# Ledger of designs, part 106: designed miniproteins, single chains

Each design is a single chain, and the fold is of that chain. pLDDT is the mean over its residues in the fold that is shown.

## One batch from the design tools (miniprotein)

Design m3703
Fold by ESMFold2-Fast:
Structure m3703 (fold): chain A 94 residues (1-94)
Amino acid sequence: DPLAQQQQELQQLVEEVEERFTEALNHPYLTPEAIEEAKKRLREAEEEILRRIDERIARTTDPEIRQRLEALKEGVRQRTEALLALLEGERLEV
């Protein structure tokens, strides 16, 4: 079932996105310098993931899957901004 396979590949991409954000934040952010490094890693993770999503969109022929990839791309951007704001909050609380 090609559609079921494409849905499964999309789910795998969603899981990969979550893992990349987790890895970007897996650093001690107890100093201002560590927070800036974490912010840099988070933006680098965003750029790599957005590139992978764009490559997938270019190969997608199903309009429903394309819409879901566009939604995932927007979700990645929103999550990045939320996590950057959280890191700034940690700086103020430390």
Scores: mean pLDDT 72

Design m3704
Fold by ESMFold2-Fast:
Structure m3704 (fold): chain A 71 residues (1-71)
Amino acid sequence: SFAEEVQKKREEIRKSILDKSVDEIAEFLRKAGASQPVVDSVVTLMNTPGVSRGYVLDTVATTVITAQGLK
């Protein structure tokens, strides 16, 4: 189903960024079509003390899916 394709894409995105730096993730988001204010918000989140890595990965995956027009 479309929902299963979206979930698979989300998992693939999370895995692809596991070892990426903040700068590499910012560039990844720009190339995925995210606007600069959205990229800036994600960078701020990644630089916030106490935010879990899993939460960052979920936020990046959601941002990419949204930028690419996937639900």
Scores: mean pLDDT 79

Design m3705
Fold by ESMFold2-Fast:
Structure m3705 (fold): chain A 85 residues (1-85)
Amino acid sequence: NREQALAIYEKIEAYNGKRLTREEVLELADLIVEAAELGQDDLELAKRAYMDARSLYDYWYPLTGDEKFEEAVEKTKAIYEQAKA
């Protein structure tokens, strides 16, 4: 559902410009995956979620070692590849 995915993105945008805790960035990763699942039939939303997941992974995975960031990239990539088809 595109409308539900956009509502999750509004929550994600609320994190912009703030210094985030580790717990907050893990919550952000969950929100990105949820947005990808809800917007899975929308190519642009699926692409956005994949790019956002990769951005979190590039910065936070080296700092935390938390596999959740890698899982978010894998899940959002799979959704994006399916949306292309």
Scores: mean pLDDT 82

Design m3706
Fold by ESMFold2-Fast:
Structure m3706 (fold): chain A 80 residues (1-80)
Amino acid sequence: MLSDDQIRAIFAQIDVDGDGVIHADEIPIAARILSQATGVPASVIAQMMRDQIAASPDGVMDFAQFVAFVRQLEDIAATY
């Protein structure tokens, strides 16, 4: 399992603007990094991220939502 510090480091790599949220245009890089970290296919991660951002009131993923998302990916990674 990824540590909280590792998840924070990954978030910082994706959030190149430093605005504290992940935008839809950052999904391709996020999916690649998370695929390498979890073993879940990048295409699956990208679709899950798009679905979550579309369901978000602000159309973005904040750090708390990102942590929950990564934990969900770790849970499903055992099936891949």
Scores: mean pLDDT 81

Design m3707
Fold by ESMFold2-Fast:
Structure m3707 (fold): chain A 79 residues (1-79)
Amino acid sequence: SHMDEILKQMESLIKEKNFEGLEKLVKEVVETEDEETQRQILLFLGAQHLESDPETSKKLDEIIKKMQEMLRQKREEKK
């Protein structure tokens, strides 16, 4: 599925420590995907954050917080 392809790409980017690429993909997800896909991706990133080394975990926490803020702003724009 399209969601599985996104999750696989995110996993690859995390393993490569390509956090700039991951942040770009997260922005695309916030802008183009439905709310269910966005929720599943946020949960996936949270799980990766808990299982990662301290350096990777810190970078993922920063990206997760940015994604949460972007989603909050998108919800407010629809009112």
Scores: mean pLDDT 82

Design m3708
Fold by ESMFold2-Fast:
Structure m3708 (fold): chain A 91 residues (1-91)
Amino acid sequence: QSQTLAEKAGLLADKFKETGNVEDNREAVILLAEALQGGELQVKWNVSGEVVTVRSAEEVREQIDRQRSKDPNVYPEEITFTDSAYEASLR
């Protein structure tokens, strides 16, 4: 996937760290999943503590919608790169 998507994801993650705007964090995870293509991310959600595996930007969007239907303040608290996601990020 495009290097520019990974860079944009990084910028949004940094912005979330400074501002606490959960939408920036959500968009960062979507772009990261899109950039990794075929890599798997494990995402832990802050309110539920639920850990889900996502393989595409579409799966991330679906999980965001699902989690938001439970709690509007939800965001990805922790993102764990699988070995496959890390390898994909180097391409």
Scores: mean pLDDT 71

Design m3709
Fold by ESMFold2-Fast:
Structure m3709 (fold): chain A 70 residues (1-70)
Amino acid sequence: GKKEEIERIIDKTIEKVRNAPDSALKSSLLGLYKGLKKKFGEKAAREAVLTLLDRLPVSDSLRQEVLSSL
């Protein structure tokens, strides 16, 4: 279902961007938000990005920059 597909996308994103530089991580998260929003809608896309921000070792400044761009 949609939830299982989103969880797989989250897992793959974590694997790809774990310990990436903040600029690359920000770009990846914003790109993912746009893609998920187009396919699954804004609410699902926002929740997925929030989950990624909680699971990735992001700085408070990066978290705020991503959240302000959603």
Scores: mean pLDDT 81

Design m3710
Fold by ESMFold2-Fast:
Structure m3710 (fold): chain A 70 residues (1-70)
Amino acid sequence: SRAATRDYILRTVPEAAGLLDFLVEKAAGDRRLLEALGRLVQLLGNTQETLDILRTIRSVEDAEAVLAGL
């Protein structure tokens, strides 16, 4: 459910509170993608630049490629 997904993000990535709805919509129920997006927010912070990067991600593989490039 969306509520369970939101609770997972807030517990795992407190910095993502301002990005919560975006992350839930972007992951579309894919837990692996949600975890990878959360890791990116942890590393890059809750900024406009992070949002721009997250918008380019279409899959878990895309997210892992960005993480590997950090």
Scores: mean pLDDT 71

Design m3711
Fold by ESMFold2-Fast:
Structure m3711 (fold): chain A 80 residues (1-80)
Amino acid sequence: SEEERKERELKRYKKFAENTILFAQKMLEDPSASEEEKKLYQELIDVANKMLEAKTVEEAKRYQKEINELSKKIMEVRKK
């Protein structure tokens, strides 16, 4: 059903958020990470935690976009 489809989609977004938090926490434990990188990883955790509290697929998609934008910023910082 439409409702079951939306529930499964939201569950997948929440699993993505959980994996994002675990990844970012591991990166924060790296002593070689710059202060700029650590700030971005913390922002990544903050957005992923908001995604876990998402009530709709549309809300979860907005947080996924923010996570993708933060990931691009982290990649740019790491090139230095």
Scores: mean pLDDT 87

Design m3712
Fold by ESMFold2-Fast:
Structure m3712 (fold): chain A 85 residues (1-85)
Amino acid sequence: MPLPVLSPEELEELLKLLREGIATYEANKSELKELNEQHELLYRLYQALIAGDAEAVREVAAQLPVATPESIEALEHIARQIAAY
């Protein structure tokens, strides 16, 4: 059995971390080019998640430096949960 997607608590924490990460990058993006590039990527990921676009989420998440197969599947699952509402 592949590792399951994040628990409901972990999914909520992940969305919270993405929102906080985007806000932090927005505040500090002028300091570092790398931070600005990460901000753009996280912003696209957040927009795809809010839109419930699982395919877009998977495509953007795969570009993250810390992406793992499990994290990508978890983000895709979150997008599908958002799309259901």
Scores: mean pLDDT 72

Design m3713
Fold by ESMFold2-Fast:
Formats: sequence, C-alpha cells, structure tokens
Structure m3713 (fold): chain A 68 residues (1-68)
Amino acid sequence: EEEEIERRKAELRERLSKYGPLPADVERFLDEASLEEIDAVLWTAEQLRQIGDEIDKEIAERKKKLEE
C-alpha cells in the first residue's frame, strides 16, 4: 500500500538525515525501494541499536564488579 510505503521511506530518511545530507544514490534507492527492502534496513538498524545497548549494559555490570 502506497501510504505505508511512503511512511516507511520517511522514517528511513529521518534516520539517515542524522548523518548529514543524503547522497543522490541513496535518494534514488529510497525512490525505487520496495516496502520489504525499506523494512529490512529499518529492522537491521533497530537490531544494531539494541545490540549496542546490551553491550553497554554488560560492560557497566563488569566494570562495577571490577571496582569492588
């Protein structure tokens, strides 16, 4: 559905805009990408963020034990 695809593309553009202006190749990808391709990129980005959070938590716990 067109509205859902456009909303997903907007979300991906917002996430990528944090790193600066989008290159022309990335803009072309967003214009041509399917909903599944966009969802896969968004899902991967979210998983990487969650993995980072878990690693930080483990480091904090280990550091606390070492400081005892």
Scores: mean pLDDT 70

Design m3714
Fold by ESMFold2-Fast:
Structure m3714 (fold): chain A 80 residues (1-80)
Amino acid sequence: MEVEILRTVKKAIEEAKSIEEMIELLEIAADALKESFPETSEFLRELAEEAREMKKKGVPFEEIKKKIIEKLEEKIKELE
């Protein structure tokens, strides 16, 4: 279930059209997982914060998206 939720989050991030949409998706997923999978919830909140910081630094949307996807893939691999 946890891995399947993260795969769904990754798919949603791949289809996201803005940094704001990516951050919102990560926050929604983190909230959904906070009771059952608190460590994964915290990981997703940290990704959302990292995306906000990269946005503040002027990092392009596609670079932020790539980094977030790579981190999600590594977390999925860790949990499989």
Scores: mean pLDDT 84

Design m3715
Fold by ESMFold2-Fast:
Structure m3715 (fold): chain A 107 residues (1-107)
Amino acid sequence: MVEELAEKLTAEAEAKESVSEEERREAFKELLRARARELGVEVSDEDVEQIVRVFEELEALARAGKNADAPAAREDELAQLKALVEEQVAAGKLSEGAARALLALAE
């Protein structure tokens, strides 16, 4: 589903040596917009930026090595994403539409 853009980006990197971090970030924004469109969810450019920030925060948490926890990895990841999304919405940093798109993208 969302693998198509990642595979395309990887193929382009192989053809031209490397893909910058900025190029990966832009590809991810394109993926988010495409997914929101598929789901019929309206997202602004600002919402997309907020979603990218939330995913970057999740990646940082994953990198911090919470590997000692029980093996329900997908359920734990979805629960963590949902909690982070709810926190960002409560803080006014993420719109309801962006939150819905983000949660749907994660599933």
Scores: mean pLDDT 64

Design m3716
Fold by ESMFold2-Fast:
Structure m3716 (fold): chain A 66 residues (1-66)
Amino acid sequence: DAAVARVRAALAAVGVTPTPEVLAAARDKGLTFGRPRGSGEDFVGLLAAHLELPEALRERLLAQVR
């Protein structure tokens, strides 16, 4: 559950609302990165790669970053 809480907090920090699929992936793999301090888009890209998210889900998360 710590991984889920960390992913939720990190995505919220860049203005992104996590989906259940993202949270489930975080629970299985964990989050290696802390809160992003650079580009939110860079963070979402790295997170999607780490969690092995589908491209469509990655695109939806990236669209929320600004």
Scores: mean pLDDT 71

Design m3717
Fold by ESMFold2-Fast:
Order: structure tokens, then sequence, then C-alpha cells
Structure m3717 (fold): chain A 53 residues (1-53)
């Protein structure tokens, strides 16, 4: 599950978990229609930057 893989990485970084719906909403906010591993990587990069890591 892509959401589980993202959440595992977020937990390693000390960041809160996301839901599948949250990931889909993020995709839509970035102008994307589908959730892919590349989009998940982009989300992780943005969350890391936003958290000041």
Amino acid sequence: DLVERVNERLRELGLPDITEQGLREFAASQGRDEVTEKLADELLDLVVKASGK
C-alpha cells in the first residue's frame, strides 16, 4: 500500500501519518489526477522541507 509506505517514511522523520484520502487530496492540489510513487516522493520532499528538516 502506497499510503503505508509513505507513512513509514514519515514516522522515520518524526512526522504525522497521512490517510489515503489525504494523499489523493494532495495529488489534486498539485494538479495531478493520480497518486503515483513519484507523487508520494514529491509529497515527502515537500513535507520534509515544510517541517524544516
Scores: mean pLDDT 74

Design m3718
Fold by ESMFold2-Fast:
Structure m3718 (fold): chain A 89 residues (1-89)
Amino acid sequence: MQAERDEIKARAERLQAEADELYRKLVSDPIASPEAILHFAEARAHANRAKKLAESGGDLDEAVTHLERGQAHLDRGKKLYEAEKAKAA
């Protein structure tokens, strides 16, 4: 159980760090759509919820669901931003 919580926390911290970096980059990029930026904001929120569940003794299945949703938002945001850059080129 503790090893699983530590792994979920580590995954959440990595997801949050990547989403934070991309969010900061995109809010300053005129090519980035509000939709792409919102996906990174959602990824950050899901990562934060997963981390809190892992730290507080909360439900690990709920934490994993938040990680999966956060990752899906991160992946979607990246694909949108790549498409936006390709269209702008």
Scores: mean pLDDT 85

Design m3719
Fold by ESMFold2-Fast:
Structure m3719 (fold): chain A 116 residues (1-116)
Amino acid sequence: MKEAEELVAKAEEEIKANPDNLSKGAALLSAAGLLNMLDPDDRVRARLLYLTGQGYLKNGDYEKAVELFSRSIELAKRAGDTRLTARGLKLLSEALEKLGKYDEAEKYKKEAEELE
């Protein structure tokens, strides 16, 4: 769904441009989620979960970030989105390191490097 993809892209730009003001990014992600419910797309859903996971990672909620990145990676792999899979694996590794799960973090970091 092109409209949902455009909203996710705008949300990603907003989060990067205004990291201290997440309200607009959150609203765009919410709108993309609603559009994705009307026309479900694994790639759109994977990106939505990835961007939401980044918010939790930034806020120090590492367990929730791991959950969201893991789900994003699963959907990105199903959609054939190798770039999003690699990006998700890198942030999953970072969140796992923050939780002290170093062996798991290294495994996913290497998997991400193999995709790039």
Scores: mean pLDDT 76

Design m3720
Fold by ESMFold2-Fast:
Structure m3720 (fold): chain A 80 residues (1-80)
Amino acid sequence: MTEEDKEKKLKELVENAEAMLEALRALLAGDEERAREILRTELGLSDEGVEEVLALDEEELREAIAVLEAGLEKYKKEQE
């Protein structure tokens, strides 16, 4: 694996994490249609995978959002 391949994979992982965070925030706001669109189109999840994310309760959504936000913030700070 080249250093360039590693950077590309890391960017894809960050983009996927940001898309997931947007989908989870949409679900918490009650925008199920927006969440489904992001999960299917940006993350490429199967119908089963989409339904698994949609089955998360409010506490699980809040916890997942907090974990993803903390991870993304730490990652962005480490790049500066």
Scores: mean pLDDT 77

Design m3721
Fold by ESMFold2-Fast:
Structure m3721 (fold): chain A 59 residues (1-59)
Amino acid sequence: MSRDELVDAVVAELEAAPSPEEGSQAAIAKRLGVSPATVSAAIREAIARGLLGEPPAPG
């Protein structure tokens, strides 16, 4: 998976999450089959690209 694909997937998971718990880095990591650190890096990249505003809560 490319960095762009990972960022898009993480953004989609955050937007689709029904609760902050379901949209947590750990929950997204399990859904995407990656580590929580990878999700954290993708969230940081998405924010840097302006795809995510300042998240009110993780997940």
Scores: mean pLDDT 73

Design m3722
Fold by ESMFold2-Fast:
Structure m3722 (fold): chain A 94 residues (1-94)
Amino acid sequence: SVEDLIAEFEAFAERLVADESLSPEEKMERIAARMVALLAQMVADGYSEADIRRFLAHALAVFRRYGRELGVPEEVLERMAARVEAYADALLAA
């Protein structure tokens, strides 16, 4: 379910943020990569556009919140978010 995927994504992000072996930038890159992977999985599994957009909106909110907490520059966060959004738009257009 979308709720289960959201919960899985939040748990993944929380574990990465707690990992002191990773830099803030490495944490954000891995969170972004997980968003991309889950979006691709949702499309492959036949999730509706509404469910995919709901997941994306929630995942991006979590991404921006953790990025700000970790002190990653807003410009870097918005460039990464824009790449994920562009990927989702391309998936939904196919």
Scores: mean pLDDT 88

Design m3723
Fold by ESMFold2-Fast:
Structure m3723 (fold): chain A 98 residues (1-98)
Amino acid sequence: MEELVKRLEELTEEIKERLKKEDPEAYAFFEEKLPEMTSPSQKLELALVAPLYVEVERLRAAGRSQEELEALAARFEKETREELLALREEIAAAKAAA
């Protein structure tokens, strides 16, 4: 269990560093919301979804249609869910091998 927590924290840091370099707005959103997160899993999920929230807000401010915004949100939600499932499988495999 401690190894699982450590791996979630490592993954969160990897994603955080990527956001810092590639999407500073998503990184700012992540840092702002981080104090509201109580578990390592919630912190990882926040890091994964931060770009989605920032992009949807940018497009809304630019006057994009509600339909377009909803379609983008649905796409990113699906991608985030698939990434979380892949991470869960990787963590389970590492736990079984350790």
Scores: mean pLDDT 73

Design m3724
Fold by ESMFold2-Fast:
Structure m3724 (fold): chain A 75 residues (1-75)
Amino acid sequence: MEEEIREAVRRAYELQKEAEEEVKAAGETEEAIEEVYKKYEKEAKELEKKLEELSKHPVFKETLEEVVKEILEEE
């Protein structure tokens, strides 16, 4: 279970970074920003649903905080 939580949280941050990188590559126009985020919208929605299910697990809060700290430190 913890590994599933870690994977889902990491994917959420990866998705955010991928979107930011594509926005920069696309020239940072408002239209480019909207198109890039639209591409990731469905994946983000599925990931949010998965995280909601995982949030029902007793170890979710502890694991989430740990993974978020790891990701932020890796920036």
Scores: mean pLDDT 76

Design m3725
Fold by ESMFold2-Fast:
Structure m3725 (fold): chain A 80 residues (1-80)
Amino acid sequence: SFEEFAEEALAAALPRVVAALGLSPEQAAILERYAREMLRLRMQKQYEKLLETYQRLRRELPQGEQALALLEEEMAEIGA
């Protein structure tokens, strides 16, 4: 399904973003948790909760905004 393909793309993209930004294992775990939740919320079209989740990520991970931008780029390349 489309959901399975999106989750596979995310799983492939996450290690690349972690390596590119030099994230610690703890920071990588934070990024993975929030990225998976945001993907789920986006697919469910829960945009208000998506915004709240994004704000929490920015608070917990200083590079969160950059990580999300790279993650979207990597996922788009994998999906091409």
Scores: mean pLDDT 82

Design m3726
Fold by ESMFold2-Fast:
Structure m3726 (fold): chain A 62 residues (1-62)
Amino acid sequence: VEEIERRLKQGREEAVKKMREILKKANDSREDTIKAIAESLTLIGDYIDEEVKARRELERLG
């Protein structure tokens, strides 16, 4: 089960990184804005990942 959780997290991180690269290339004209957007996406991704992980643990326990 931990292997599945790890794979899900890696897929999530990969998706977030790809989106960040797309946004950077599309809006490279404003570095400060791109940085803020990239950080926001990363934080949201981490939050969702933790949420999913916690939910799966709860389902496993009971």
Scores: mean pLDDT 68

Design m3727
Fold by ESMFold2-Fast:
Structure m3727 (fold): chain A 99 residues (1-99)
Amino acid sequence: MEEDIKKARELLEKAREAFQKGDYETALKYVEEVIDIAIKLGNKELLREAARLVTDLARYAKINGDEELLNKVREIAEKLLEAYPDDPVAQYALEVAKE
């Protein structure tokens, strides 16, 4: 359990670094792994941190017309909302990806 949280935090840091370097595909891959761990653990804080980065990825994809990345981001945002339908951060991530 502690090892899973530590792994998720390391993956989230790698996702943020990839995003800052412009490697959005790698960032999305790491964020999805963090989301899977957060859902497995029921860790809403970790899920919200990952959802915020999903929102940033959606904004980037939309501004730059990257439809392939935007489609992948929407799939992940829908997965977040399926796990936590009443979570406002998960709802916002999907809203940004769809608008």
Scores: mean pLDDT 81

Design m3728
Fold by ESMFold2-Fast:
Structure m3728 (fold): chain A 73 residues (1-73)
Amino acid sequence: ERRSAVAYGEEQPGPVTIEITLEMPEDRPVRISVSVGSKEPAEVETRQEGRRATVTVRTGGAAAAVRAVAQAV
């Protein structure tokens, strides 16, 4: 039932920010693949610091589904 997305009602149109934090077993560069299902344009920002990678997705509103995968290179 819990989703990696934030849903907005019709009376709450506005920007949605979804933040996903991934912790890796090793401190190595990773390739981050992000998939966003949104009706409006989405902005994606990725950051990596040591074993932690943070993916921030911002949409113009409505419900969005985000999938992020980190793979060591």
Scores: mean pLDDT 63

Design m3729
Fold by ESMFold2-Fast:
Structure m3729 (fold): chain A 55 residues (1-55)
Amino acid sequence: SARQAAIARAFGRLMAANPNAVLSGQEVLAAVAREMGLSPAAVRRLLTEYFDARA
């Protein structure tokens, strides 16, 4: 879905912008969740669904 694609894009941007590579995946998920107005668990589920559909 467009929302799943937007979330995946936001996650990718934030991972690429991690300047020290010290932010955990959990911290990046929390940042995406805040930006998208979702819980971190919802972001994780949507990212998993997005990548599963494209595997």
Scores: mean pLDDT 69

Design m3730
Fold by ESMFold2-Fast:
Structure m3730 (fold): chain A 78 residues (1-78)
Amino acid sequence: MLAEEFRELFRRAYEEKDEEAIRRIAEIVGLEPEQIRELLALPEEVREAALETAVGVLARKEAGAPRGPPSAAYLAEL
């Protein structure tokens, strides 16, 4: 599932500094890899909040909610 895959990728990107995981996250959320690296460098509290927000958005997308702007809107709230 997208939400579960996203959590795994985020963990790998942070713990292992996996470039492939960073790239995959960027593609999923519609951002550039550099922006993902900046998010990973943020304080733990902000990083965890961003992860939970992104997982929530992905879970909604996976559930087939067809309306509303997806990736850009939740990033703007960071």
Scores: mean pLDDT 67

Design m3731
Fold by ESMFold2-Fast:
Structure m3731 (fold): chain A 55 residues (1-55)
Amino acid sequence: SEAEKLAAAGAGAAASFAGNAAARDLFTQGSVYGKQGDAEAARAALVAGGRAAGV
């Protein structure tokens, strides 16, 4: 599902930005929302994580 894809993306991004606590936490939250099936909340968290990461 879209939510499962966002969960995987969030987990990968959290690992890639491990040195940026704000980005890591937001990407991790996106992964959690995606695992819960909430694609909209997952996407919002990934966007916020990207901003914190400077992307």
Scores: mean pLDDT 84

Design m3732
Fold by ESMFold2-Fast:
Structure m3732 (fold): chain A 84 residues (1-84)
Amino acid sequence: TEDLLLQIGEIHLKVLLYLRSKPSISDKEIEAYSLMVRGFNAAGLGDYERAIELFDKAAEIAKDVDKTLADYAEEMRRLAREAL
């Protein structure tokens, strides 16, 4: 629903602000963020199955590099599943 998409968008904004606050950003953090952007776009098109897959990939990449970023990806995945 629109409410769940708005919540995913709110997390996307939190991710942007979080990354902006960091003194440096690794290539893996950029890769994870790119997957989150693609996942958010898929959710915006109503393709929640693809959004879940993309958020899962983002969480997996972020897991060993940035736990905060991985936690955001997991939350976006949870909301996308709830939208199914």
Scores: mean pLDDT 86

Design m3733
Fold by ESMFold2-Fast:
Structure m3733 (fold): chain A 74 residues (1-74)
Amino acid sequence: MEDEKLIEELSKYSELTAYGLALMLGLPVETTPLQEEWLKRMNEKYGGEEVKKLIEAQVKGLLEAIEYSKKLKG
């Protein structure tokens, strides 16, 4: 299904999600060539506002999953 393939694709870009999280937290971060190429292409195609929303959605989802996992483990 499309949803399963979307999850797989998002998992391949876990470095991008980590990069977005680091930026939001003000942590030192270095971009990978994959992250730079992806950001450039997406900004050119969809514009910076839409790319920012996508990254924010991915980071928010990750943070919620982490908090849920912590609650399950104490």
Scores: mean pLDDT 62

Design m3734
Fold by ESMFold2-Fast:
Structure m3734 (fold): chain A 83 residues (1-83)
Amino acid sequence: MHMKVEMTSGEVDAEGEVDGADVAIKRFPSGTIVTISAKDREEALKAMDKIEESGAEMILVTISGNTITAVFADQDVEKLLKA
């Protein structure tokens, strides 16, 4: 079942850019949600690949058009924005 995915500015815990894609990070007590928005699906997947290379453990990934929402168990995601 697909989930509703939304990119929001000003309400996220951290914002940045990875490999030309816009990245928004929102931290929760149970983990971290990373939203990647790119020009197209391949650019979004490329940015996601770089985020995974940072060593973050991913629980769930949902793809909706050009937006990827990834859920991580770890709350330390500062490294994800430096990729």
Scores: mean pLDDT 65

Design m3735
Fold by ESMFold2-Fast:
Structure m3735 (fold): chain A 78 residues (1-78)
Amino acid sequence: MQKKIEELIKQAEETIEKIREAAKIPDKQKALQVLEEQSQKFEELLDQLKKAGADQDTILKLSRKAIEAVQEAVKALE
C-alpha cells in the first residue's frame, strides 16, 4: 500500500512539473493544450491517492503546489 501511494505522489509531482514547463512552450495553443492535459491527469491522480488512503496533509500539499503551478503557467501565457 505505501509503495503505491509513493508512486502516485511521484506521478502527481511529475504532472506539476510538466504544468510549469508548459508555460515555456513557444506555441501558446500547444502550451494551453499541455496545461489542460496535465491538469486533468493531476486530478485523476488525486482521486487515486484519496482511494488509496493517502493522508489529508499529503493531498492538500499536492493540491496547493498544483494550483500555484497552474496560476504561474497561466500568468506566463497571458
Scores: mean pLDDT 82

Design m3736
Fold by ESMFold2-Fast:
Structure m3736 (fold): chain A 66 residues (1-66)
Amino acid sequence: SSLVEQAKLAVGNLRYGVEYTGLDPQQVEFAAKQLIAAFAKVGPEAGQVATQLTQQLVQQVKQKAS
């Protein structure tokens, strides 16, 4: 539970970076891959949640950049 909550907060912080600091799609993809790898190592459920939420964010950023 707490690991899933930490994954959600980490992706929320990345989303904040996209919306308020101007991260580009390549920066978001790089950060997303690092978050997925980090959470997958500590908990499969947290890794899956990080994967789902970061993939949604990456797609949104790419859609707006294209």
Scores: mean pLDDT 80

Design m3737
Fold by ESMFold2-Fast:
Structure m3737 (fold): chain A 95 residues (1-95)
Amino acid sequence: SESQKLLDQYLDYGGQLLDAINNGDFDKALEYFGKMVDTRLQLMKLRNQRSQVDIDIFRNEALGLLDMMRSKGASDEQLEKMRQLISKALDQMKS
């Protein structure tokens, strides 16, 4: 199903994001975070899942990724880009 394909894609992007962070490739991590967010938004639309709980879970997960990037040595510019991506994603989820 389309929903299953998006879920598999979301999990793949999440794995690649974590690998990129662990390897210190923060530009690649930011790219995969964006792809993961776009896929999650498509899943939320297909499943009509836009509760405050789902948004709060995403926020906590995203802030954890930001902290991981900081701990692994991401630049202030890369951390600011991540903060902007998180803010934009949260705004898109609140529609």
Scores: mean pLDDT 86

Design m3738
Fold by ESMFold2-Fast:
Structure m3738 (fold): chain A 57 residues (1-57)
Amino acid sequence: VPEPSEIERAKLQLLGLERAPAGHEAAGSLTPDVRARIEALQAEVRKKLEELEKKKS
């Protein structure tokens, strides 16, 4: 099985990060600090994904 592309890996990371707040909320661990960290990571992964897709010609 071929290794996932960098774009596919970034999409999977973003999906996980978008689901993380619900998991933390269910576990009672969703603090403002945790939420802010997740949002920052989401923004970084989205930016990386956009750059990767722009570079793909």
Scores: mean pLDDT 76

